# Designs tried in a protein design run: designed miniproteins, single chains, continued (5). Part 80

Each design is a single chain, and the fold is of that chain. pLDDT is the mean over its residues in the fold that is shown.

## One batch from the design tools (miniprotein)

Design m18772
Fold by ESMFold2-Fast:
Structure m18772 (fold): chain A 88 residues (1-88)
Amino acid sequence: GFVGINITLQTNTVNPYAADFVVGQSFTIPKSSINFQGGGSFDDLVDGDTASIGYGNDQIFQVQIVAVSGDNITLYVVSQIDAPQPSG
């Protein structure tokens, strides 16, 4: 099945993983650094699922779930999505 997950890292803070967010590469981060929007669990994630991950400066990346292992998750950066435009 398809699982749409919005994973948001710490917003408006310096992200220590910023240098690892390279399009076309995988990176591993602690599960504790991820906040699920609207709830959810890492148990609901399937290899190949697509998620949006946001951090600092309103930057959003489209990522693909590669692996969920122990206290860490490995994500593949598919693309960088432009920061959402503020609109009323």
Scores: mean pLDDT 61

Design m18773
Fold by ESMFold2-Fast:
Structure m18773 (fold): chain A 64 residues (1-64)
Amino acid sequence: SLEELFEEARRRVARLMAESPGIREGWERFRAANPDVPEEVLDVMFASLYETSPENVRAILEAM
C-alpha cells in the first residue's frame, strides 16, 4: 500500500540521516529546494535515488 511505501521510505531516510551529518545536511538542502513537494513524497524520492546510486547522491548533496 501507499502507506507502507511511505513508512518504509521514512524509515530509510531516518537511517541514512543517522549515518552521517553530511547526509542529514544534504537532505535538509534537498527539502529546501523542493518546498512544494510533500515530505512523504520527498522521502520516497530520496530513498529511491539513494538505493540506485548512493555515491552519486552523496556527491550531489555535497555540491548543493
Scores: mean pLDDT 73

Design m18774
Fold by ESMFold2-Fast:
Structure m18774 (fold): chain A 74 residues (1-74)
Amino acid sequence: MSPEERKKRLAELRERFEAALAAGDKEAAIAVVEEVAELLKEYIKEKLKDDPEALAEKLAELDAILEETKKAIS
């Protein structure tokens, strides 16, 4: 995914997230957060493809943030 495609996708996901929160739809809000996390994981994989240790650390950090974010929405 190109930087421009990622920016467009993140903007679309942001609109979906705001709509879900406005509707009180926690399940939809969590689904958007998971889609954002997948986009960030792909970005991290591209940036750290030559550094497996840093890749593993950053993916673990992102997973921890994702779990805390889901708890905050729930």
Scores: mean pLDDT 81

Design m18775
Fold by ESMFold2-Fast:
Structure m18775 (fold): chain A 90 residues (1-90)
Amino acid sequence: KKAEEAIRLAEEGIRLLTEAVNTNSPNARELRERAAELFREAGRLAEPVSKEAAELFFQAGRLALKPGVIPALQAIRLAEEGIALLKEKL
């Protein structure tokens, strides 16, 4: 159940970060900050299941806070990799 919750939070973080870069939103900073919070929480929940997935989520959270499209895309890729690792444990 912790792995499933971590996946759900990480997927929501990816959704918000994708919105921040695609919609030219005036709320882009707030969306990035919320995505970073979701990735950090996903990392905490993932840690007892997969330390590797947890580290990917923590790294995605740090990158989500950096301005620009490239750091956001890197954060999304790392979060997707963490999700894939957790799905292998289900």
Scores: mean pLDDT 84

Design m18776
Fold by ESMFold2-Fast:
Structure m18776 (fold): chain A 92 residues (1-92)
Amino acid sequence: ALAAAEAAVAIARAAVAPHAPPEAVDTLARGLRATLLRALGRDAEAERLRAEAEAALPALEALSEEQKAAIEEALLAAKPELAPYLEAIRAA
């Protein structure tokens, strides 16, 4: 289950990396990892990563509307590749 979460984070990071600065990509990856760890019942680790992502919110707030749209499109395009890992996490 943890391996599925790591794979999902890696796929999402690769999808958004061409469209955002490294700081924004890192913040998005932390937020996703926090969400997936919470789904796996690892609440303390999830809350720590969520707090770290929240502290780094200025990196996301600095993104243009065009960058945000590109990130959203990239994540939607990656959704079929992400789906098996997300389902494995939900089933855990």
Scores: mean pLDDT 79

Design m18777
Fold by ESMFold2-Fast:
Structure m18777 (fold): chain A 81 residues (1-81)
Amino acid sequence: MKEEIIKLGKELIEALKNEDFEKAKKLIEQLAELAKKSTDEELVELTEKMMVAAHIYIESKDPRVKKAALEIMEKLLKKIE
């Protein structure tokens, strides 16, 4: 579970950097399904925060907000590890 979330989180950050929003949205859906199956409350909370940051990236037109969202996602991935 944890390793799968880390892998999908890394793929999500790369998809966002490449502006591949169709792939990013599919990865968010996969992360949501894994979070629903997890009994680890901390892992679920960190994963949900990553999905929120990814949505902020996709929806924002401000490059500074997009950069901040990516930095938050990278910090959250380090906390999961």
Scores: mean pLDDT 83

Design m18778
Fold by ESMFold2-Fast:
Structure m18778 (fold): chain A 78 residues (1-78)
Amino acid sequence: ASKAELLGRAAGYFERAGGLENKEEAQKVKDQAAAEGLDQAAFDKGYVSALLEAQQQGLSPEELKRRGKEALEQAKQA
């Protein structure tokens, strides 16, 4: 996956996890993608995929936060 798609996934997972801290982390990820001029379509693809996966699998807030952190770490290496 591209860096944009991975950041999109991270934002989706953090937003779905809920709570103020996770919402702030999701916004930080969105701001980073915009600041770096990353592909919006790839970001949106990752974001939507993460939200659909979370809904379909009934992921807990703890699992969502973990997947968000994993996607963010992968994006740093992309």
Scores: mean pLDDT 86

Design m18779
Fold by ESMFold2-Fast:
Structure m18779 (fold): chain A 120 residues (1-120)
Amino acid sequence: MEITAEVRLDRPLTTKEEIDQAAEEMRKKLIEAGVPERVADMAANLARQAAYDLLDEYGAPVGEIEAKASARDDGTLTASGRARVAEHPEHYKEVSATLDADGVGLGAYGKDSKTIEELL
């Protein structure tokens, strides 16, 4: 059976410790939604990475953090994490990864926010 779950937290995160706590909360919620622990762990870790990168680049609080996890009938696992700057959601980081049934990486990518010129 194909299963997909998404968790989003909309609160300011100002430290790596707060981000770690948010990632663990998201991991638990994904597992409670029926997502396999492996892909829930991946999604939470990707969300944590996106939030860390955002804090390091902008020096501003994270206002939104999101984790998505999917498990397909063929055993393919897909996970993504996204973080947005508080008060400036147009500035975000997103990281995604896909594994096959044997745990072999099929792809991983990062995506940064668009420049102001691309928003106009």
Scores: mean pLDDT 76

Design m18780
Fold by ESMFold2-Fast:
Structure m18780 (fold): chain A 68 residues (1-68)
Amino acid sequence: DLKIMKEALELSEKAERYRAENNEEPVLSEEELEIIEKGGKLLEKYLAENPIKSEEDALKLLEEIKKG
């Protein structure tokens, strides 16, 4: 589900931003960690069926995920 992958991407981006701004690890809930893990597994499955051949294809996939 693209929605779960979008939520995982948004959580990952939020965590990276927190690290950059605070120089420490963000405290993520078990639910947030599960979303990140589930989104990652869904993305891996999608990529196995639809392999990325270029950076342009990767950017297209990210935009589709962001659209939800």
Scores: mean pLDDT 75

Design m18781
Fold by ESMFold2-Fast:
Structure m18781 (fold): chain A 67 residues (1-67)
Amino acid sequence: VPEEELDAEVRIALAEIYAALGKMDERKGNFKEAAESYRKAADILGPVDPERAAEYRQKAEELEKKA
């Protein structure tokens, strides 16, 4: 599976991109889109940094409550 072939550095970079998109949408009040982006970041980051992934998941849950 292509996702399993990503090294840790690529996963971290991709997760940072999704987290940045989530932050942008949050600033614009697009809470549903922001939550989706943070969930993507958490899913990608989970295998390499589970603690930071948990932070992104919690952020997504908080944003979903506002959507």
Scores: mean pLDDT 80

Design m18782
Fold by ESMFold2-Fast:
Structure m18782 (fold): chain A 83 residues (1-83)
Amino acid sequence: EEDEKLKEILEELRKDFLEMLKTHMKISDEELAEIDEKLKSTKSLEEFLETLKEILKKLGFSDEAIEDLNNKIKKYIESKLKE
């Protein structure tokens, strides 16, 4: 049950992230599709966060910004799983 809820949370985070990239970063549809496939291929929270980190690093985000976002995502997921 918690595993299924985690999958739903990760799916929402994936969609929000892609929407942010499309709206604010003006990433091409081809690049967005590649990012979406990479995130969908992850099978655990740990893989999802590592894949997200690599994508953000490639897009020019600082290590501090990536760590801050990663910590916020972890807290958000933990909060949602407790509900």
Scores: mean pLDDT 77

Design m18783
Fold by ESMFold2-Fast:
Structure m18783 (fold): chain A 110 residues (1-110)
Amino acid sequence: MARERAERAARELRERGYDFVEVTEDAAEEAALLGRLQEEIRAFAGEVHIRVTRYAIPANSPLATVLARKREGDRLTVESRQFADEAALAEARARTPAAIGTGEGTTVVE
């Protein structure tokens, strides 16, 4: 399940010293959390490191997102990780087969 994988990743991020870690399956909640993180990024005077991990998901598939932030002195690290549910992937494929070929694989961007 996408949420189970997201919750596991959130626990791992907390264990790694991330002081803000949120899991969401709601697009409005994700947008609000991203807005808050973007404000912190704009206001931060030090080094900003953004890490994005995408799992093998179609571009229009329902997903769970983990958003995390860690502050260490003059460094701010922000993580965004996406997780897909196999049932949700199958449903998305049934609705929009032409769009399903995008967003495959695990990608880390720094």
Scores: mean pLDDT 66

Design m18784
Fold by ESMFold2-Fast:
Structure m18784 (fold): chain A 85 residues (1-85)
Amino acid sequence: PPPPSRDQLLQRAGQVIDEALGVRRLASGDTSLSDEQKQEILSIVDRALDLAYRGLELTLQGDPRAAEVIEEAERLVEEARKLVE
């Protein structure tokens, strides 16, 4: 299969940002989660957001590392989502 296009990478980065903000909102409003659990989830979300914005920047610059950075951000947001569910 061909490597992801610039448009695909931009779309994936945007999706990670939207999903990370969704997980952040769910974790912050969940009264069944302990403060320690919330801190863990929010820490992972913040890392995912940092990597998603970095991946977006690298994509705009044409840096070949953009795909791996976005993939790591996708992995972190999925990890955070599992901790909320």
Scores: mean pLDDT 86

Design m18785
Fold by ESMFold2-Fast:
Structure m18785 (fold): chain A 64 residues (1-64)
Amino acid sequence: GAAEAAREAAQLVASHVPGEEGTRAGAGVATYAQAGDRARAKALVERYLSGEARERALALVDRA
């Protein structure tokens, strides 16, 4: 469902960015995606992820 897609996108960001910055960025993706602010969620994904991980996380935000 939408909440699961948002959490998966958040986990991709958190797993690729070490420490508290990754945790905060992941939480931001989940918060914006769940609120329907896909543009802000995607901006965080694009800032922290690249390549295949970015493409997967962007697709997950679109499903949230």
Scores: mean pLDDT 85

Design m18786
Fold by ESMFold2-Fast:
Structure m18786 (fold): chain A 64 residues (1-64)
Amino acid sequence: MEEEKEAEQKGIDLVRKGIEAFKNGASLEELLEIEREIFKAMGVTDPERLERRLKAFRERLEKL
């Protein structure tokens, strides 16, 4: 897609989906998959950066 607007909107929609999944008792694995899609939609296409961000997010959730 040539316009960042669509990617940003998709990212926002995925964030809402992730919040709903969390409230419905989705597994940590499912939440991480949703977050991966969010980062990709936001333009984080570098696998190294993506993995680092997801790992930090997982560690944060596990501490809570």
Scores: mean pLDDT 73

Design m18787
Fold by ESMFold2-Fast:
Structure m18787 (fold): chain A 65 residues (1-65)
Amino acid sequence: SAKAKEELREFVKREAKRLGLEPTEELIEEAFADYEGFHNAGFDEELALKMAKMIVEGDLRYRAL
């Protein structure tokens, strides 16, 4: 949903800023692709959002080396 994507966008911006990274539109679109992938796989909106956030956190930590 639009609300879930907006929450995910704000999560990416906040997490990237915390790690000293620029929150690019590319990073946000990658997070949206993860969320849509999980949602399309049959997970509900809340769980798909949680799983996408976990992937974002891991990916951004790796990029902040």
Scores: mean pLDDT 85

Design m18788
Fold by ESMFold2-Fast:
Structure m18788 (fold): chain A 76 residues (1-76)
Amino acid sequence: MSRERLAEIMEAGSKEAEKMGETKSAELLRKAAEMLRNGAPREEALRLLQKGLNLLDDKALEAVHLAMQRKAAELA
């Protein structure tokens, strides 16, 4: 998967988190996407993604994962 595709998937997760009022998680997911676009190592962006996801309860995490999965399918 390209950096741009992975960044778009992370942005989809960020938008879903924001819709649910999970502002801090949404901000971390958006920063992870920006790091990928700016050429940061994938490992660092993925660590920030995981930090954002860890802030979510089970229901919010499921919604964010579904949004990311839908975006990944669109880009396949």
Scores: mean pLDDT 84

Design m18789
Fold by ESMFold2-Fast:
Structure m18789 (fold): chain A 87 residues (1-87)
Amino acid sequence: SLGRRVEEAVNAEDLSPQDKEDAILAGRLASVWISQMIKGGEKPKKEEIYERVLELLKYWSPALSEDQQERIAERMAEIAVEYQEEY
């Protein structure tokens, strides 16, 4: 599932356990949004996914540095694009 791929990617980051949990929450919320769009026949662009994930990370994981938020958002966007190509 998309949520599992996102969780695995966040767990690969050098973050505290709490920061990982917060980032996983943001990623899972983005995964729900992406999955609903795909089911509706829409395929969001990588840039749209990146911006949405980054917004969620800034809201739910404010303890992460800007560089960490941007790196995680980019990785999640890459995973989501790969996932939607399987549809």
Scores: mean pLDDT 80

Design m18790
Fold by ESMFold2-Fast:
Structure m18790 (fold): chain A 60 residues (1-60)
Amino acid sequence: MTPATDARGAANIPFVKAVNEIREKHPDLSSAQLGELVTQALEQGGKTAEEIKKFVLEQL
């Protein structure tokens, strides 16, 4: 779980899904590390869970 400082549930569903699936495949990564990588993917224009996952996996 990536701790959000403010619980703004603006439904980043692709973000949550990507984090969970990547964590399942890479359990050595912390939720914080995954959250940071996924945030970078979103800034790169990742719109779907698959696009976010692909970006993060390229960094791993």
Scores: mean pLDDT 68

Design m18791
Fold by ESMFold2-Fast:
Structure m18791 (fold): chain A 81 residues (1-81)
Amino acid sequence: MDVYPTDSIEAATAALGAGVYLENEEQLELAKRVIYSPTDEEALKAARELLEYAKKSGNPRAIKSAEDFLKRLEEWLAKRK
């Protein structure tokens, strides 16, 4: 892992095949909201919020990571149903 120690959110992100680049605790909190969301709608909302946060940071790695994460989440939710 490039940024944070392995935990449940990193394992879940790896299972989604996304690999999320997180710069700070706020991004980590948003990513956790995706993984632990009680509904698909809340998970998608949190993933979109993570993408908007990454765009505000101006970091191209964070932006790409958040875009890939949202795409993988949408694909994963479609397969789950």
Scores: mean pLDDT 61

Design m18792
Fold by ESMFold2-Fast:
Structure m18792 (fold): chain A 95 residues (1-95)
Amino acid sequence: SPLKEKAIELFRKHIEELEKLAKESEDPEIKEYLLNQARHYRHLVEVIPTLSDEELLEELRQQIEILKEEAKHSEDEKLKEHLEKEIKDYEELVE
């Protein structure tokens, strides 16, 4: 499925960005959030091949809502910018 291929590509890209941000962050709470999110996305990459395209779209919509709430409550400018970038990428994928 082209949708599954694109979703895996985007999650892998964001895993790399999250891990880089975690390495550069001196805030332990932000570092923990970033590393936990990277672990979550690694799990999703393994699960995506087992999903239907409809199930994957629902998963992506749920991730978008979670990211929107995190961005709304984030006080860290760099983290907020990264979350907004993720939201845009996933919204473009789900159309």
Scores: mean pLDDT 88

Design m18793
Fold by ESMFold2-Fast:
Structure m18793 (fold): chain A 99 residues (1-99)
Amino acid sequence: SAAAELVKELEEYAASSDLSDREKALIAFEKYAKLLNELGVAKIKIKYSPDLKKIEIEITLPHSTTEEEIEALKEALKRIGEELGVEITLKISREPEPA
């Protein structure tokens, strides 16, 4: 699943941190991945800055995703970024409505 791929990339990122920060990162990213899996995310792209302090996440969401779900996703990522001391930028696109 797209959520599993996101967790794997974030786990690889977290493995480069101190042990306590790594454990905290993995827990936060696991919660985020569960949320994305519930939203049925179709496509995820992740980019890291060279200093690992900035993460850019591009997500393609189903056409049925509500505005409230998008706001919840943004708020969750903001909290995770604050806890980890990293800046997370979320770029969202939607799949076209099935014809």
Scores: mean pLDDT 66

Design m18794
Fold by ESMFold2-Fast:
Structure m18794 (fold): chain A 99 residues (1-99)
Amino acid sequence: MEVEKKLEEARKHIEESRRALEAGDPQAAFEHLKKAGDILLELEPKFGSLDPETREKFFDLSAEYAELVAELVRKHPELLPEIQAYFKERQKRLEEMRK
């Protein structure tokens, strides 16, 4: 239930990010991507203990998230330094959560 709710929140932020990109607002798109990324990061340590259906949803959302990040970078390369800084910090957070 709680994990499923988190996945739905992440999906909503991915959708909002896509809408912001379509509207020509790359800053809003990036803010929604960070929110989705933070939710997915929170669920990462639990991945191996998820039931098969929930794990599949997590995997699918993670793939969609990665594609949307790549699209943001392709359309707005000026955001690359900010995006790289976010993912570097996200990686450090993931490493701390695994300790």
Scores: mean pLDDT 83

Design m18795
Fold by ESMFold2-Fast:
Structure m18795 (fold): chain A 90 residues (1-90)
Amino acid sequence: MLEEIAAHLAEARAALAAGDLEGAQRALHEAAGLLQRLAAKDPERWGPILEAALRAAGITSGDIFGGPPTAETLERLLAALEAARAALAA
């Protein structure tokens, strides 16, 4: 799962570099879904890590699943999800 999350985050980074905001949003949505599934398996352990990373980046659940796709929002989301994945992998 963490490896799958890393793959989607790499895809999102490549899409952002190419100016493909829709592709980046899709990849970030997939990564966020996998991170939420991982957190749900042990919410006491993983939930605070994920929430802290998202909060530090100023990202809400609406930004992940229903917020307007801008390059700035997607870059902030990418940074937050990469930080969450790194923390969960440690």
Scores: mean pLDDT 73

Design m18796
Fold by ESMFold2-Fast:
Structure m18796 (fold): chain A 97 residues (1-97)
Amino acid sequence: SIEETLLKERAELLQLAQEKSKQYSSSVQELLEEVVKTSNKLTMELLKKLSNEQLIAQILSLIGYKEDLKQAKNEDEFKKVLSSYKSDLEDLISSTS
């Protein structure tokens, strides 16, 4: 399903973030923990409330964030990517309320 594709892309993004964050400070680890906690709030039941257009847009955003994390040159750039993803997650969760 489209929802399963989104969950797979999310898992890949979070795995990449966990691995690449190891080179950065504790503040990055703390932000990543918040991103993971926020991500866990977006359950399969909430995803089922989204349109196919919204799900596809989120999948494309996840692919973009994975590329951005790969291209991040320093801690500040890495934190900006994580913060943007967290903000997108919070907006999406709010839209399902």
Scores: mean pLDDT 85

Design m18797
Fold by ESMFold2-Fast:
Structure m18797 (fold): chain A 68 residues (1-68)
Amino acid sequence: AVAEVDLSQPIVSATRTIDGKTEAVDPNTLLDDPSAKRATTTYTLADGSTVTFEYENGQFVSVSQTPA
């Protein structure tokens, strides 16, 4: 089963890593699915936890949450 994640906390920041390059992104305007061969989007929540989404070739692969 895919790991369950809690996104009920407000998102305070987000970063996206595409093919090894990391950039800050607006979590409220992430309209583009990563079409790159490998991409990772990490959200930081108000409680200090992080949620990481992994994509390959524009397809969702995994999600994980690390508590504060």
Scores: mean pLDDT 68

Design m18798
Fold by ESMFold2-Fast:
Structure m18798 (fold): chain A 78 residues (1-78)
Amino acid sequence: MEKEELKEIAKRAQKLIEEAIALKAAGKELSEEQKKEIAELEEKLKEYHEKYPNTPIAEEVRELAFSTAAAAHQAELA
């Protein structure tokens, strides 16, 4: 169950990262709702990283959390 939840979180995070990058490239701002969702996903990914330290899952979660945070930061700079 936990692993399936992680997959769903990862899928949503990836979609939001792509949307954030596309909006930034178009010179558009993310909505407050999109910013909030990205922040919530970042927190959930950090929690999963803490739960599964030094595992393949932890590495995947770490990369995804970093990418999500970077996308949110870039959107704020727009």
Scores: mean pLDDT 65

Design m18799
Fold by ESMFold2-Fast:
Structure m18799 (fold): chain A 67 residues (1-67)
Amino acid sequence: MSLKERAARAVAQYLKDKYPEIAPNDEAYQKLVDLLIEHVKDLPEEEVPQGVAELTQKILNGEIKIE
């Protein structure tokens, strides 16, 4: 896996553990991972932490839905 994919999966796992309602099953978890990868794929590696933090805030604020 790329570094960005590994970072996305680590953040998705953290979110699932802290906010289980975001990823209540494996399908929702995979959608969260895919969303994080999509968001960071075009970012420089140095901007990935900031990009992940911004996406996380939008998910928690309800601006982005995981379907």
Scores: mean pLDDT 75

Design m18800
Fold by ESMFold2-Fast:
Structure m18800 (fold): chain A 65 residues (1-65)
Amino acid sequence: MADEIKKLKENAVKYLKSLGKEEEAERVQAHIDELAADPNATLSQIKAEVTSILAPIVKEELKKK
């Protein structure tokens, strides 16, 4: 679980930084860290929250391709 959350965080941050969105990357990283600190949070909940934040950005990137 912890390794999966770490990879999810790394992938999200790397993606946002590749787009020049350093501030967004820091916010997403902090949000994932807060969710991961909750012992009752599931990987599915963390994934859903991160996906909700990234969904508009991903949709824009898919339109470009």
Scores: mean pLDDT 74

Design m18801
Fold by ESMFold2-Fast:
Structure m18801 (fold): chain A 66 residues (1-66)
Amino acid sequence: EISDDLKLSDEEAEKLKEELVRLGVDPAMAQRVAEAIKSNGAGVTLRSIADPDVREKAEKALKKVL
């Protein structure tokens, strides 16, 4: 259950980036994902991630940050 319209605060975006890096996502990719969710919303950003491993990690990280 992740809303397409869910936007993160600056603090939540930084937590998401840190959690993604902790899960093994490349720091540059983690930065892009966190900024994209902050700007565009969670659901649309997750659907745009082509790598299924990165997408699964992003879903896990987002659920932990919220």
Scores: mean pLDDT 79

Design m18802
Fold by ESMFold2-Fast:
Structure m18802 (fold): chain A 85 residues (1-85)
Amino acid sequence: STVTVTVQTDSGFKYTFTLSPGESATFTLGDRTYQVVLDSNNVVSVIDLDTGEVIASGTGTPGGSVTLKVPNSLLPAPVVPLELR
């Protein structure tokens, strides 16, 4: 079964991924690249790929969803909302 993972920042960025156990996805925020990993025990981790540091984590349920909030203070670069016009 898959888990729907949502990563949300205080600045209003939201990223949603559907992952199976053992899968990962990547996203960029500012000048940094992050990896979202769902392990075989349904633990979700958000990892800064430049440092290897885990900046957020939680536990998913098969067929369910999990939302991880990342404060801007844990992000190494200034982040700005995307302005779509």
Scores: mean pLDDT 75

Design m18803
Fold by ESMFold2-Fast:
Structure m18803 (fold): chain A 118 residues (1-118)
Amino acid sequence: MEEALLEAGKLRKEKRYVEAAELLVEAAPESADALFHAGVLYLEAGDVDRAIEYLERAIALDPEDIYSLVFLAALYREQGRLEEAIATLERALRVAEERGDEKLAAILRESIERLRRE
């Protein structure tokens, strides 16, 4: 995986985002970290649907990754999928509260309330 990450980094510098994402998924198809990075690369390529697909797969492998949950919620919001965005943020809030991260929990509560007003 480290060699694939290095090669994907080179492709990303050349703005070859889809090729970089495909390289990471091919190298580590069952890695939550690789799937998360593929989602980020698809978003950089402008492919929001593929970004969501890979983030959903990453979360299926690591359901308590707050970063992936927050990122997925932002993409759902961008697509106008407000109910899914709120549900995903509420999931991230539960994880933050369980971990005692009150600062992050406060930020997530504010984000949820802002979305409920849209």
Scores: mean pLDDT 85

Design m18804
Fold by ESMFold2-Fast:
Structure m18804 (fold): chain A 56 residues (1-56)
Amino acid sequence: GRYRAVGALRPVAELLGYPEVLSQQQVQDLVNRYSGGLSPAEAVELLLEKGLIERV
């Protein structure tokens, strides 16, 4: 899947050098900087529920 960082996560993703369109693995990598051990699916679901990413 493809995702875009939105809201409070967007400036964080930009500062960390992530592209505008994120893969599921890049979402996992971003989440695991703060909450290590989430699977790619768990990381995506968490950020979608928080409104911090959207599907593209």
Scores: mean pLDDT 82

Design m18805
Fold by ESMFold2-Fast:
Structure m18805 (fold): chain A 100 residues (1-100)
Amino acid sequence: MKKVELHADLSQGISAESAREIAEAIKEAAESLGGEVLSFEENTLPDGNVEITVTVRLASGIELTITITASPEGEASELSKEQLVEISKLRLEEIEEEAL
């Protein structure tokens, strides 16, 4: 089974709240594409940054681990939940195509 890991350091631009919204959108996108959410973890780092890790198994059997680092003082995302889900679907499909 192929495993892919992605790290997105958004600590210079995005708030912890927005990072949670992005992580939830990734979960929704994966499930809508016939995938499965394997784990969801949130940790507060010693510097106050928040790290959210989502692991999903895509319908192809590829396992993706996505880690998002965000600042408590970062800006809110201007994207709606629906927009975040659609972007996440496109990105997950792209990653799956690249991994095959």
Scores: mean pLDDT 77

Design m18806
Fold by ESMFold2-Fast:
Structure m18806 (fold): chain A 103 residues (1-103)
Amino acid sequence: NVEEIAEALKNGDLERALELLAERMGVSVSTVRQQVRNLTDEEILELLREAADLLISGKSEEVAILAEGLSEALEKYGSSNPELRKQLLRVFALAVRALLEQK
């Protein structure tokens, strides 16, 4: 599931990433979409900081896989599509939160 979410992020396929995240969280896609929309910039930055801490410490292979997918997506699309960049970061942040909640 994490590898599939990372691949969806890498491809800029937000709909697929939301579907896979909904499956992992045991909720509807509409619920996940609302949660992504409702994340504040402060919450996103906090989740990105937690992801960075896990990457530096080597304590989460799952976060590393997601971060690699996000990194490739931002390289391909981040400068040319600011809206997609924002949505990719939001979906990544929610995925990190879901992993930290171990569900």
Scores: mean pLDDT 84

